# Ledger of designs, part 73: designed miniproteins, single chains

Each design is a single chain, and the fold is of that chain. pLDDT is the mean over its residues in the fold that is shown.

## One batch from the design tools (miniprotein)

Design m2522
Fold by ESMFold2-Fast:
Structure m2522 (fold): chain A 75 residues (1-75)
Amino acid sequence: MFSEEEQQQALAQLEQRLAWLKENVATFSEEQRERLIAILRQEIEQIRNDNRLTPELKEKLIAILEEMIAIIEEA
């Protein structure tokens, strides 16, 4: 089971990735966008199947990853 500190760190890291993505998504090629979306979808599935995470943390992490996918698809 992840500690509260590890959970907060994971959320903070994803929020930093989201901010970076918003700044840089316009520079990505179509191939890079497709590859990144595939990776993010795999990460969502891993989170859904991780029994060490609370349902609330899963929902928060998945929401950030889904927002990342939406930003890439809309760019």
Scores: mean pLDDT 82

Design m2523
Fold by ESMFold2-Fast:
Structure m2523 (fold): chain A 97 residues (1-97)
Amino acid sequence: MEKAKEEMKEELITVSKFPEEQAKEIVELVEKIFEAQAEKSGVKDEKLYIEMLKQFVEEIKQLQTELKLDADEIVEILRLLLELPEVGVDAADEKWK
């Protein structure tokens, strides 16, 4: 995990040209999102988790190219994604119990 996170951060800085501070925040937010998903799904294999992380980096790079999103916009989107699953889980639990 730590090696994959460092590689992701380096790629965002060198390829996407994001500032180091924003690149670190993006990596941390992505990790939190994947940890929340792993907790819900019971993901067993660390290799699968690392592969998904790498794929997400490529998708971020594509979004930056296609939609011309800057680092701050990507950070904001990731923050919203981290918040939304928690709200959705609470709503589902209340309805179905």
Scores: mean pLDDT 66

Design m2524
Fold by ESMFold2-Fast:
Structure m2524 (fold): chain A 97 residues (1-97)
Amino acid sequence: SAAEEKFELYKAKAETLFAILKDLVEKAKELKDNKEAVLRLAEGAGGAMEELEKYLEEAKEVDPEKAEKFREEFLADEEGKKVIEEAEELKKLAEEA
C-alpha cells in the first residue's frame, strides 16, 4: 500500500541517519585530541539527531506498531542506545565549548 511504501521510505531515511550518527561518533573518538574537529563533528551529530527524530516521528504517524518494532529492534537495543547516548554526550560537549 501507499502507507507501507511511505513507512519504508522514512525507515530507510532513519537507518541512513543512524549510520551517519554512528560514523560521526566514531570519528569524534579518533580525533578526541583535536578540539576543532570534535566541535565540527558535534555540530554534525546534533543535526543528524534532529533529522533522525523527525523521520522516526513521521514513521510513527504512518504506522505506530511498525515504528515501535523498528525502534525496539534497531534503536533501543544495546548498540543503538549506546550510539544515541554517545551522540548526546558529543552534542553537550559542543554546547559547553
Scores: mean pLDDT 81

Design m2525
Fold by ESMFold2-Fast:
Structure m2525 (fold): chain A 65 residues (1-65)
Amino acid sequence: APSREEVWREAELTLRGMKIGFEVAKELGLSFDEAVRAAGLAMKLLQENPELTDEEVKERVKEAL
């Protein structure tokens, strides 16, 4: 079973990724489906680079879209 620390870390990264992805979609006037894709990209970036700020992730997501 995953440790409590792993569960909390994964939950935090998931919530951050969702927040960033939907903020990007809202700022760019994207569809809900594109918002979900942006959230997935943000979560992937945060998994690979958890030290990134929300603004850095947001810029990378915009570049990847």
Scores: mean pLDDT 81

Design m2526
Fold by ESMFold2-Fast:
Structure m2526 (fold): chain A 88 residues (1-88)
Amino acid sequence: MTSEELEDLLIQRAEEDAKRVDGDEEKRKELLEELNKEADKRKEIVEKLKATKSPEEQQKLLRLMNELMARENLSPEEAYEKALEKLK
């Protein structure tokens, strides 16, 4: 066994352990996936706002969404709908 083969095996084993981890590492993966999905959804909403809303309305919606997400722990989609309702 070469040192390079040993390093590859250790990396592969660490990746397999990361895939089949205890509850703590699974919870960390879930949190990271949730954060990434939330970031992607926010980006999609911003792009939709740029296409369909005036810059002034867009800024108001984004501010309300950020406030609602921080205060009420809403998803970006829920915050968008609620912010839209408040601006009616």
Scores: mean pLDDT 63

Design m2527
Fold by ESMFold2-Fast:
Formats: C-alpha cells, structure tokens, sequence
Structure m2527 (fold): chain A 90 residues (1-90)
C-alpha cells in the first residue's frame, strides 16, 4: 500500500540519519546531536502516517530541507528530500 511504501521510505531516512550521526560523533558531536533530534522527529512523523499521510510526509520533507541547510556537504540528504517530494507528487 501507499502507507507501507511511505513507512519504508521514512525508515530508510531514519537509518541514513543514524549512520550519519555515528559518523559525525567522531568529529562533531553537536552535528551528531542535531541528527539524533531529527531522528526522533522522523519517528514521530512515521507514527502519524496512518492518520495523515500527506501532512506527515510534508513534515519529513521540511525536516530534510532544514538538515540540508545545516549539512550542505551531505548530498544524500538532498537525494532523500527529492524522493519524499516525488512520493508526494505521485
């Protein structure tokens, strides 16, 4: 279903942020903390997907866009934002 596909996409984003947080924990603990906070906000958005699919994905997109501003050199974030936008446009 569309909801199941959205859950898989959000899970992929959470997993990606987890890997990035572990990477940055070695060099920049403040950046790691921002990524951990974003993961918690993504988990909250995921919990709402069954009730408000489009609104929850719009929150995920907004969060990824905020992270892109703070992590301009992390290209995977822009690719994930594009995937969320593509899903919303489908």
Amino acid sequence: SRIEEAKRLVDLIIETLDVLSKYFSKTDPEKAALLDKAKAELEAAKAQLDKDLDGSLQRVLALLQELQEKFPDVSILSLLAQEVQRFLDS
Scores: mean pLDDT 88

Design m2528
Fold by ESMFold2-Fast:
Structure m2528 (fold): chain A 70 residues (1-70)
Amino acid sequence: SPLEQLEAINDKVSDILENRDKLSKEEQIAGLNAAKAELEKLKEKYPEYAELTDLYIESIDKLIAAIEKE
């Protein structure tokens, strides 16, 4: 289901955040961009979930911006 796919992608984001001390800034951003790409594909496949998916994409964009400013 699209909700299970959203949860799996969010789990990947959570793993990155929990392991930030073990990851370079470049690795963190690459992982977050990969998750964002998966969310954009999910949005194309399930446009009825686009609004919810956009909230996750916006959250990832905010995280990337915060990491870049560190």
Scores: mean pLDDT 87

Design m2529
Fold by ESMFold2-Fast:
Structure m2529 (fold): chain A 86 residues (1-86)
Amino acid sequence: MKIEELKKKYGISPELYEKGRELARQKGVDEVLAEIRAHLDEEGNLVKDGVYLAPEDQIALLEGIRDVGNHPEADELIERLKKLLE
């Protein structure tokens, strides 16, 4: 999904999308996705280094990460988070 569609649907700021892209460029998409999976709580919130991200913010971050590389596993994780926002 493009950031404009994401912002319209979930009200998410594009800053998180750009943060996701930078993380993927720095560490690689696979490494960042593994790190995200390791730090998800039962509600699907990402907690890392004292930062708490709501599912809407995580979707923006994951869209940015996905757009750096072609990783179908990122789409599955995004779909799971979208279901939490229903």
Scores: mean pLDDT 62

Design m2530
Fold by ESMFold2-Fast:
Structure m2530 (fold): chain A 71 residues (1-71)
Amino acid sequence: TTVYKDGDLTLEVNGNEVTLTYKGESQKLKKIDDNTWIGGLNGKAVKVTIDEAAGTASGTLNGKPFTATKV
């Protein structure tokens, strides 16, 4: 399992499974292409792109951008 973090935001990657956790709430995301995942967290739209070579995951949560770094 690979973990990416940005403050209170955590992404756990296990093969094709990605789980987003933010402020104690968790949501499994749906893969839509090779590097991109979407879902919802408590009514907020989530989209994330994972760059394994850079060790980063970037995206938006309810339209607000975030960048998480591999721990």
Scores: mean pLDDT 84

Design m2531
Fold by ESMFold2-Fast:
Structure m2531 (fold): chain A 100 residues (1-100)
Amino acid sequence: SETVERVRRLLEELKESTDSEEIKRITEEIKKIVESTSDPEVLKAILELLDEVVRETTNPEILEAVLEIAMTILRSTEDKEIILRAIGLALRVIGKLLDL
């Protein structure tokens, strides 16, 4: 999927960023992509990529960015499986933030 590949590239940039303004810009771009995406298989792939970012980062700004993206997916989807996956991701992010 072109959408999944675009999100993957943006998440790679997000993981390497140490600049708060760049993190915010990338986060807002990903949020716009997920808001315009209704395909459950694409959203599932995006959630899997977000889970990889959570496992690989200890930067609280990046963890907060992932949480915002997960919450955006949760607000924009009616798919029960995607809702449950997004909730699971959000809880993992919150748990990791509390351990920092």
Scores: mean pLDDT 88

Design m2532
Fold by ESMFold2-Fast:
Structure m2532 (fold): chain A 89 residues (1-89)
Amino acid sequence: SAQELLNRGIEKLKEHLGLSDEELRKMAKELGLSSERAVVLLIAAAKGLTVEDLQKMGMSKEEAEMLVSSARTVKLAAEERGLDIEKAL
């Protein structure tokens, strides 16, 4: 399912970033984000990670495409709230 692909992508990116659940929770609180998952997606968007970049991190094409799509959605929502993601991350 799309949700399973996204979950796998987020876990692989989280491992690549070397961020703990505690660190992600702190960042979510500081940035006013709804979840640790939103932080991981926002980092992907802020870094401009492509499907090819994510595949080099061990993701399948389907996992990478789902993550890029979800990251774009989170970025747009954060920017509508006035968050400058490139400066915040």
Scores: mean pLDDT 82

Design m2533
Fold by ESMFold2-Fast:
Structure m2533 (fold): chain A 106 residues (1-106)
Amino acid sequence: MMELDEEEAIELAERAAKLMIGLALKILEEKEKNPEEAERAKEKLEELAQELIDYFREKGYEEAAKIVEEGLEKAKKLLEEATPELVKEAEKAREEYLAAVAAERA
C-alpha cells in the first residue's frame, strides 16, 4: 500500500475533477434517453466526490480537497443550468482526462 504525498494527491484531485466534469456532461447527454439512469449516476457522482474530499481532508491534503470540491461545484452547475459555455468547458475537461488516461496506459 502506497501512501500519497501532497503533490500526488493534488495530481489525483485534478484528474478526479476533470473526470467528474466529464461524467456530468455524459449524464446531461443521457438525461433525455435514460432520465432514471441519469439521476442515479448524478447521486453516485456526488457520493464518490464527497468520499474523496473527506479522504483528502483526513490526510491533511487541503489543496487536493479544494480541487475536488471546485470540480464537484462545476459538475453540479453544469447539471443544473447547462449553458453553451459550460458545455464547451466540460467537453474540454473530458478530452483532457481521456488524453491523460491514454498516455498513462500507452
Scores: mean pLDDT 79

Design m2534
Fold by ESMFold2-Fast:
Structure m2534 (fold): chain A 62 residues (1-62)
Amino acid sequence: SLKQVQDGLKAAEGIAAELYKQGDELGKTPEGQAEAQKLYEQGKKILEEGKKRAKEHLEKSL
């Protein structure tokens, strides 16, 4: 159970990191800056949701 929660959070971190990387590449051009901001926001939301799910799972397991 704990390992599955940790694996899920690590997956969310990986997805967020990939979105941040894509945002960094797009943000190098003026045209890509708006799209880069959206990717940064999506990555942050995914990470926050992953942390929330991990907390809820642990609370229900106790």
Scores: mean pLDDT 79

Design m2535
Fold by ESMFold2-Fast:
Structure m2535 (fold): chain A 65 residues (1-65)
Amino acid sequence: SAAELRAAALELAARGPGSAEEGARALTDVKQRTSDPAAARGLARAAEAGLGVAGGASVLHNMAS
């Protein structure tokens, strides 16, 4: 859901600059918590792409908008 994506973006932003591995793990965690199949697929792709913390936060914020 948009709320889950927004929460994930805030979590990633709070971590500050970080590795792609940290971003991928956070995105995978939110994917497991989301009930929206479309959001889950987007999160899975972002995690598989290995986005860094800042990159992941930006993508999730845009998806939540």
Scores: mean pLDDT 66

Design m2536
Fold by ESMFold2-Fast:
Order: structure tokens, then C-alpha cells, then sequence
Structure m2536 (fold): chain A 96 residues (1-96)
């Protein structure tokens, strides 16, 4: 399960970075960058076997991704995809 969690976190991280670059709204860009930062922390903790911290930071990434999508609807589809990968990662982390 850890391997699948890491794969989904990596996919989410890439999408969050892409959303930050695509958004023309500075506030949404900052929120997307924060979501990417937390997704990267979740990745680092998952790789190190700290599954509880990985879940915590993945949940924070979801929160900031949701706020970014609300701030700039033009990135909503990319953010919804990133949130789906983050939720799948959390499910695998809980089973690990």
C-alpha cells in the first residue's frame, strides 16, 4: 500500500505545481503553491515511514487545493484531479 500511496502523492504534487503555473490569479497561485508544499511534505513523510504525518500533510494539501479552486475556477478541474489523487493516497496510507 505504501508504494501506491507514494505514486498517488507524486501525481497530486505534479498537478498542484501545474495548477500554480496555470492560474493567473495571484491568491489562487499562492494557495496552489501551499498545497504543493504540503503534498511534498506528505511524500517525504510517506517515504520515511511516518504514515500519520503523511496523512496529516496530505489533508492540508487537500484543504489548500480546495481553497485555490474556489479562488480561481479556471483551475478547478486540475485541482479536483489533484484532490482525487490525494484522497486515494490517504486511503492507501491508512491501509499500510
Amino acid sequence: YKKYAIMHLQRAYGLLQSAALLSKNPEARELAEKAAEYAQKALDYAKNGDLDSAIKYAQLAIKYAQQAAQTDPSIRDIMDMAIDYLNKAIDYLKKA
Scores: mean pLDDT 89

Design m2537
Fold by ESMFold2-Fast:
Structure m2537 (fold): chain A 116 residues (1-116)
Amino acid sequence: DRDALLRALGSGLMIAAGALARTGELVYVDEASRRLVETAIAAYRRTEADPSAGPAALDEVTAAVGALYRDDPEALRATVDALAAAGERAAPRLSEVDALLLRGAVGVARDAVAAL
């Protein structure tokens, strides 16, 4: 189900981008990638501040992922690859638990985008 894959990708991106925003490791290849990642970071921060905002935040990120997937699926794949690379650069500076959670979120995003 494509909608389930877009939601899984949105969830993974939201968590991974939110965690990576504090590391300084985020690098963007284009403006569309930057806009998606900044949307994901803002959504993650809203959910940290108020967990009840989680479903609406995920819906917004899922919609943004779906829009980029329709307009430029290559940019979407490049965005996920860039987040995975940033995660590997950040991992040695994170706690073991934080590194595992980030790796899990990146894994969910990579599996979802590969299945789209």
Scores: mean pLDDT 85

Design m2538
Fold by ESMFold2-Fast:
Structure m2538 (fold): chain A 74 residues (1-74)
Amino acid sequence: SKEEIVEKSKKSLLEFMKENGLDSPENVKKVEEIFEKAKKELLKAKTEEEIDQVIRKMLTEVQKIAAEARKKQA
């Protein structure tokens, strides 16, 4: 299901962040907020095209968080 795809993506990202030492409480909270927003938007999505748009937006925001977290470690 679409919810399973979102949960799997969240798990994979959180594992990646943990392995790279990016899993601060602040960063984890930001990731959880992004995925929670995506889940709410998915509940309103009526077509596969709308679902794809929500997922792409979620991935873009997640990548920004990971990039900023890496900069703070340097």
Scores: mean pLDDT 75

Design m2539
Fold by ESMFold2-Fast:
Structure m2539 (fold): chain A 59 residues (1-59)
Amino acid sequence: SSIKQQTQRQLRKDFDASDDQIRRSVQDAVDFIKGFGMPITFDRVYPVAKTFLQIDMRA
């Protein structure tokens, strides 16, 4: 979706992470938000994806 692409672009600017880490974090964030029946928006996806990315980068 356009929201996934927008979030991936912003995370690539904000973090020195691999494309695989960024794609996985965004997908996991979208799936998490969908699981709770919440709307998929950039403002909701970005902070969740950022949290997942930061955890993945520390592993």
Scores: mean pLDDT 87

Design m2540
Fold by ESMFold2-Fast:
Structure m2540 (fold): chain A 114 residues (1-114)
Amino acid sequence: SPAREEAAKLLDEAWKLLESGDPSKFQEARELIAEAAKLLGLGELDPSKLSRAEAYYVLGVLYLRLSQPAKAKKAFERAVEVAEEYGEDPVIAEQARRAIELLENGLTFAALVP
């Protein structure tokens, strides 16, 4: 659908901004993620409340909603790395690790939801 194609473009741009390592680009990345979430019907996300690890985690979840598991796995791997690098978001690190394990075992996003 047009909304799914637009969401994919927003997530790809957000990924580039997050991977730049430039802190001045982090707010723009969060706003693009929030817009993509809204386009995919996942409710209102406050971009100002996302940590860097949470931003990567949400990217992974949204890529799974777009049926892009390879990009989702990359985003979850980055969520773990960032959370561990700063000693922050241990719950996000654990959730991202579980998502990676499920994807590596060929399980779908449905397996992440009880």
Scores: mean pLDDT 83

Design m2541
Fold by ESMFold2-Fast:
Structure m2541 (fold): chain A 67 residues (1-67)
Amino acid sequence: GELTREVAREVAEELREIGDVVDAYVGARGGVLRAKRNQAAGGDTSNLAAEQARMDAAKAVLDSRKG
């Protein structure tokens, strides 16, 4: 009886961790898209590399979870 609940708890914890990394990746991707739009409009591009690095870091964590 209780064993199924413990397994569900462990799965929920893992899904929460994955969810946090996914949210970080989506947020960073939004930053990159904003920086690229600023670049296209002739705006400041000085932060594009930093936003890209954030996205790449979040993707690396997702890839490590997947592999």
Scores: mean pLDDT 73

Design m2542
Fold by ESMFold2-Fast:
Structure m2542 (fold): chain A 58 residues (1-58)
Amino acid sequence: SLEEVLAAGQEAKARYGEVVPEAVALELGRIGGLSEEEARAAGGNLSALFGRAVERLG
């Protein structure tokens, strides 16, 4: 859900800042309903990952 993506994204931002490791990006993508390819395309950028998750879930 969007709430799960928001919660996980806030936790990742607190730990890593705006750019997260690939493993974290893939986990956030999984929670947001993104494919592995879609999550990788965000390049670890939290704002891009969130935007893609919103598009997928909306």
Scores: mean pLDDT 77

Design m2543
Fold by ESMFold2-Fast:
Structure m2543 (fold): chain A 79 residues (1-79)
Amino acid sequence: AEAVAAALAALPAVTAVEVRGRTVTVRASIPGQSEGDAAVLAAELRRGALALPGVESVEVTARLEDGVARATLVATLRP
């Protein structure tokens, strides 16, 4: 879990990483001007998480709020 959390914390725009059991929650934000910026952030986070060994599944949500693209990623680790 710690190795996955450290790798996720190294991704661009990541502001927080939280580990709870087999779940790693990542929060990321960047300045954004369109829903496309939020989608790109979500895609980059998903790609980075799925590339890591021991990741079973990934769920990402992203939205644009007044010039800030925010994304939350939840990764579930293999037992």
Scores: mean pLDDT 79

Design m2544
Fold by ESMFold2-Fast:
Structure m2544 (fold): chain A 110 residues (1-110)
Amino acid sequence: STEDHAQTIADRLRAEGLDVELLSGGEALQREITAEVLIVVVGASSAASVVARVRQMAPDTVIVVLSADVTPETEAAALAAGAAAVLRSSEPVDEAVARVRKAVEAARAA
């Protein structure tokens, strides 16, 4: 499932010493976010609006979107809204982890 895939990615990143929080889109809008990295499991059509709101509330958090239904258009919209990476549930875990790591490194270099 998308949730199991997200959990595996989060667990791998935490094993590497990253402070990672895993939330649904709805949960991310309802709570304070203090983690270095937020993985948001959300439908691709809602990703940009959730990312924009989270960016306003937690400007220093690296926001990563995970969705099953990503298109190039919805990916571009989420990135424009402030997501550091957009992951697909069909993407291998090792590739997803590498992309998140690269995004975190880029954010810390700025």
Scores: mean pLDDT 83

Design m2545
Fold by ESMFold2-Fast:
Structure m2545 (fold): chain A 93 residues (1-93)
Amino acid sequence: SPEELRRELEMLIGSMMVALSVGILYDPEYREVFQKALDLLQEALSASPEEQIAILEEVKALIEKHLPSDDPLAQGLLKNLERGIELARKILE
């Protein structure tokens, strides 16, 4: 159902926010990037599905631009962002 997809998306966003907070602690060189991603994900929690897609796409672009493609944290975040975008798109279908 759309409500189940919405809950899954909210849980996924929360999980990504935890991962980013841990990322700041262990990789302080990326603090500015991770903080911007956190702020965007916080906005996504209160956003419409259309707005959530736009925000998650922005976070994805931010991570792809600033983190190495072989970084395990970047790979995990990108996977979760792609899943989140897919979930938000399914809510709109």
Scores: mean pLDDT 88

Design m2546
Fold by ESMFold2-Fast:
Structure m2546 (fold): chain A 77 residues (1-77)
Amino acid sequence: MSEREIAILKFRLLALAEAYRYLKEVLHDEERAKKLLEEMKELVSKLPEEEQKEFIEQLKKSKDPTLRELAEELEKA
């Protein structure tokens, strides 16, 4: 995977993380949030190991508790 492809996938994952936050915090839609989490787990698994760790650590450093919870769920995959 090229550096550009990694950057695009990481950008997509950040957009999905914001959608996950919106579903949980604004819409309170736990079913759609769970489906999005499953999609994100699959996409994260396509990243190289170092990039997976960096993405998860970025979410863990978030001030938003929902994004920190998302990081823990992604680590379980």
Scores: mean pLDDT 82

Design m2547
Fold by ESMFold2-Fast:
Structure m2547 (fold): chain A 70 residues (1-70)
Amino acid sequence: GAAEAKAYAAKGAEALAAGDKGTALGYGGQSANFGRRSDPETAAYAERGGEALVAGDAETALAYLKKAAE
């Protein structure tokens, strides 16, 4: 649900802040998946965070994951 989507986004942000990009991508994907049906805004932010991280923009990715966690 929405709470799970936000919790995964928060875990993704924590992993990224610690420098673990792989774990951050995994948690961001989980956030997007859980948000897809219950919290489309959280899912959209998590997806944009993942896209930024794949593109190598960790700062933008972190900002989107933090926004998804709100």
Scores: mean pLDDT 82

Design m2548
Fold by ESMFold2-Fast:
Structure m2548 (fold): chain A 90 residues (1-90)
Amino acid sequence: MPELKVLALSPESGPGKKGLEIVIGGTGFDPKTLTKDDIKWLDEEGKEVPVEIVSVTSSGIKVRLTEDVPAGTKLYAEVKGVKSPVHTVV
């Protein structure tokens, strides 16, 4: 089984508009065992940011923002406790 890695957020920066999609890129995502409780979206303070999970593949998790996020917010994802690079809201 590939090692679980969370390598990238795509895009790396963008507007925090409700309905925008961000892809968590990595390896070792198992769509059969990975649940919504294993996937967290957080700001720099560790506060959870509301997202909808659109799709899960072995190399990518697509999420959609369910509300507007203020410009200047730094977001990151955690997949089974593995932290992503930061996405900057502009």
Scores: mean pLDDT 79

Design m2549
Fold by ESMFold2-Fast:
Structure m2549 (fold): chain A 79 residues (1-79)
Amino acid sequence: SQIDQLAKELVRLQVIKNMFQISISTNELVKERASRTLDPERYKQLAEQLDRTNADLQAKIAEIDAQIAAIQAQIAALQ
C-alpha cells in the first residue's frame, strides 16, 4: 500500500539521520580529545575542519527532518 511504502521510506530516513548524528558525536569526541593532546595551532586546524564537517552533516540532518515531517503528514492524511 501507499502507507507501507511511506513507512519504509521513514525507516530509511531515520536510519540515515541516526548515522549522521553518530558521526557528529564522534567528531565532537575527537575534537575534545585533540584539545587535550595537540598543540594549539594543530588543534585549531583540526577543530575548524571538524566544525565544517559537522555543519555539513547538520544541514543534511535538517533536510532529512523536513522529509520525515512531510512523509509523517502524508501518512496522517491517509489514516
Scores: mean pLDDT 91

Design m2550
Fold by ESMFold2-Fast:
Structure m2550 (fold): chain A 96 residues (1-96)
Amino acid sequence: SFVERLRKRMEEAIKLAEQGKLDEAIELFRQAVDEAVRYLEKLGFEEQAKAVREMGDEAIEKLKKTKDPEEAVRLLRTFGDEIIGVVEAAERKAAA
């Protein structure tokens, strides 16, 4: 499913951050956010898509400022889980 692919990409971003590959982690996270936004827009959840974009932008801003792998991992987990939650809720509504 899309949610499973999104979870896997978030896990890969966390793994990159744990390895100190912060720029790669941020880029993968940005790509995951972009895919989630497009997916929500495709399902007609424009407000949720906007919320995910705003959460993603905030996360990326914070990630660029930290430079600490532990802080980066915490940010990726927190924002990743929030974004996944929005997408899962939207999928449940779409399925009815």
Scores: mean pLDDT 88

Design m2551
Fold by ESMFold2-Fast:
Structure m2551 (fold): chain A 91 residues (1-91)
Amino acid sequence: SSQEVRDILRAELPGSEEEREAFIAKLLQVDPNVFDRVWRAHDGDLAAIRAHIRAAVARYQRDGLSAGQLVLELTAADEIRRLVEAVERAI
């Protein structure tokens, strides 16, 4: 579920509980569907979702990404899927 994705992200984020919740709120302001999109892109595979979130958070911390840039990292697979589906419909 999207709640499990949110819980995984909360566990992987640095800082206090308050700082993590405030940051999650910022992600939801950028894209209210971010956690549903991550869940869908990985077909509910919690191991794949955790690996993806860890990689995205590591990049966020290393490269100083914005909340909007982290949303793009988290949702990249869903955007690629949507593009592939659009191309397949056109052919």
Scores: mean pLDDT 83

Design m2552
Fold by ESMFold2-Fast:
Structure m2552 (fold): chain A 88 residues (1-88)
Amino acid sequence: SNYDQAVQMYKDALDLAVQGKYKEATDKINKANKILGSDTTFTPDQVKKMTDLAIKRDFDGLYDYAKSQGMNDRSAQALKDAAKQRFG
C-alpha cells in the first residue's frame, strides 16, 4: 500500500540520517510526504530535529513536531510508525 511504502521510505531516511547523510535523508522524506498527499517540504535542519526525537524514542514529540511543520496526519503517523519500528 502507499502507506506501507511511505513507512519504509521514512525508515530508510532515518537510517540515512543516523549515518549523517542528511541531504539524501531529506530528499527521501520529501518524496514519502508526496506519496501520502502531503505538500510539506522539509529542510535538512528539520530532518535533524526529527531524527533526534526518533533516536531518543520521543515518538509523540516526533508526531507533534512533524504536524507543527505542516505534515498531514497520515504522513506524520507514518513517520511515527517508521521511528517506532526502527528505534522502539
Scores: mean pLDDT 90

Design m2553
Fold by ESMFold2-Fast:
Structure m2553 (fold): chain A 63 residues (1-63)
Amino acid sequence: YLQEVKDLLDQGKELEALDVAAKERAETGSSNPFEYLVVKLGAEAVPVTEEGIKLLEQAKKAE
């Protein structure tokens, strides 16, 4: 998962990277990919985090 998150982030697919990180956390309990994503984006973490929250809320409505 961490490598997939890194590859997606390098491709500019931040929302997909957040989805993969959230999926790993749900399945394994690991927050490492999500922490990596937030640290890697640095100053842009705030907008990415808010977008990730929206994605997570939409996923919860579907389930």
Scores: mean pLDDT 61

Design m2554
Fold by ESMFold2-Fast:
Structure m2554 (fold): chain A 58 residues (1-58)
Amino acid sequence: MPAEEVVERLRQAVEQLRASSPEDAPKLAQQLVQEEAERDPELAPLMEAVAQDVLAEM
């Protein structure tokens, strides 16, 4: 489903940010969520929750 693909892509991007710049990952993840929200505003809360989950695992 398109939503699953969007979530998986965001998860991978946040994981990459976490690995490369742990201190900046929260700010960069928020920017990725904003960019994705411009395409699918209805998915924004879900994407934000996914990003927060990945960052919380740090």
Scores: mean pLDDT 73

Design m2555
Fold by ESMFold2-Fast:
Structure m2555 (fold): chain A 66 residues (1-66)
Amino acid sequence: EAEEFAREVAEEIRKRYLDAGIPEDVAQNIADAAYWVALQALREGKSKEEARRLAEQTADDIVAQL
C-alpha cells in the first residue's frame, strides 16, 4: 500500500532528525512533508526507490533552510 510505504519512509526520516538533535515539532514537520512527497510520487506511478529519493531530498532541503 502506498500510504504504508510513505509512512515508513516518513517515520525513518523523523527518527533520524530527532537523533540529530532537531526539535520534535520541526522533525515532525519534516516527516509530514516527506510523507506527502513520497505518497504523491507513488500515486503518480513512480517507483518506491524514486519516492524514497524524493522524500529524502525534500527533508534535506528543509533542513538546509534551518
Scores: mean pLDDT 84

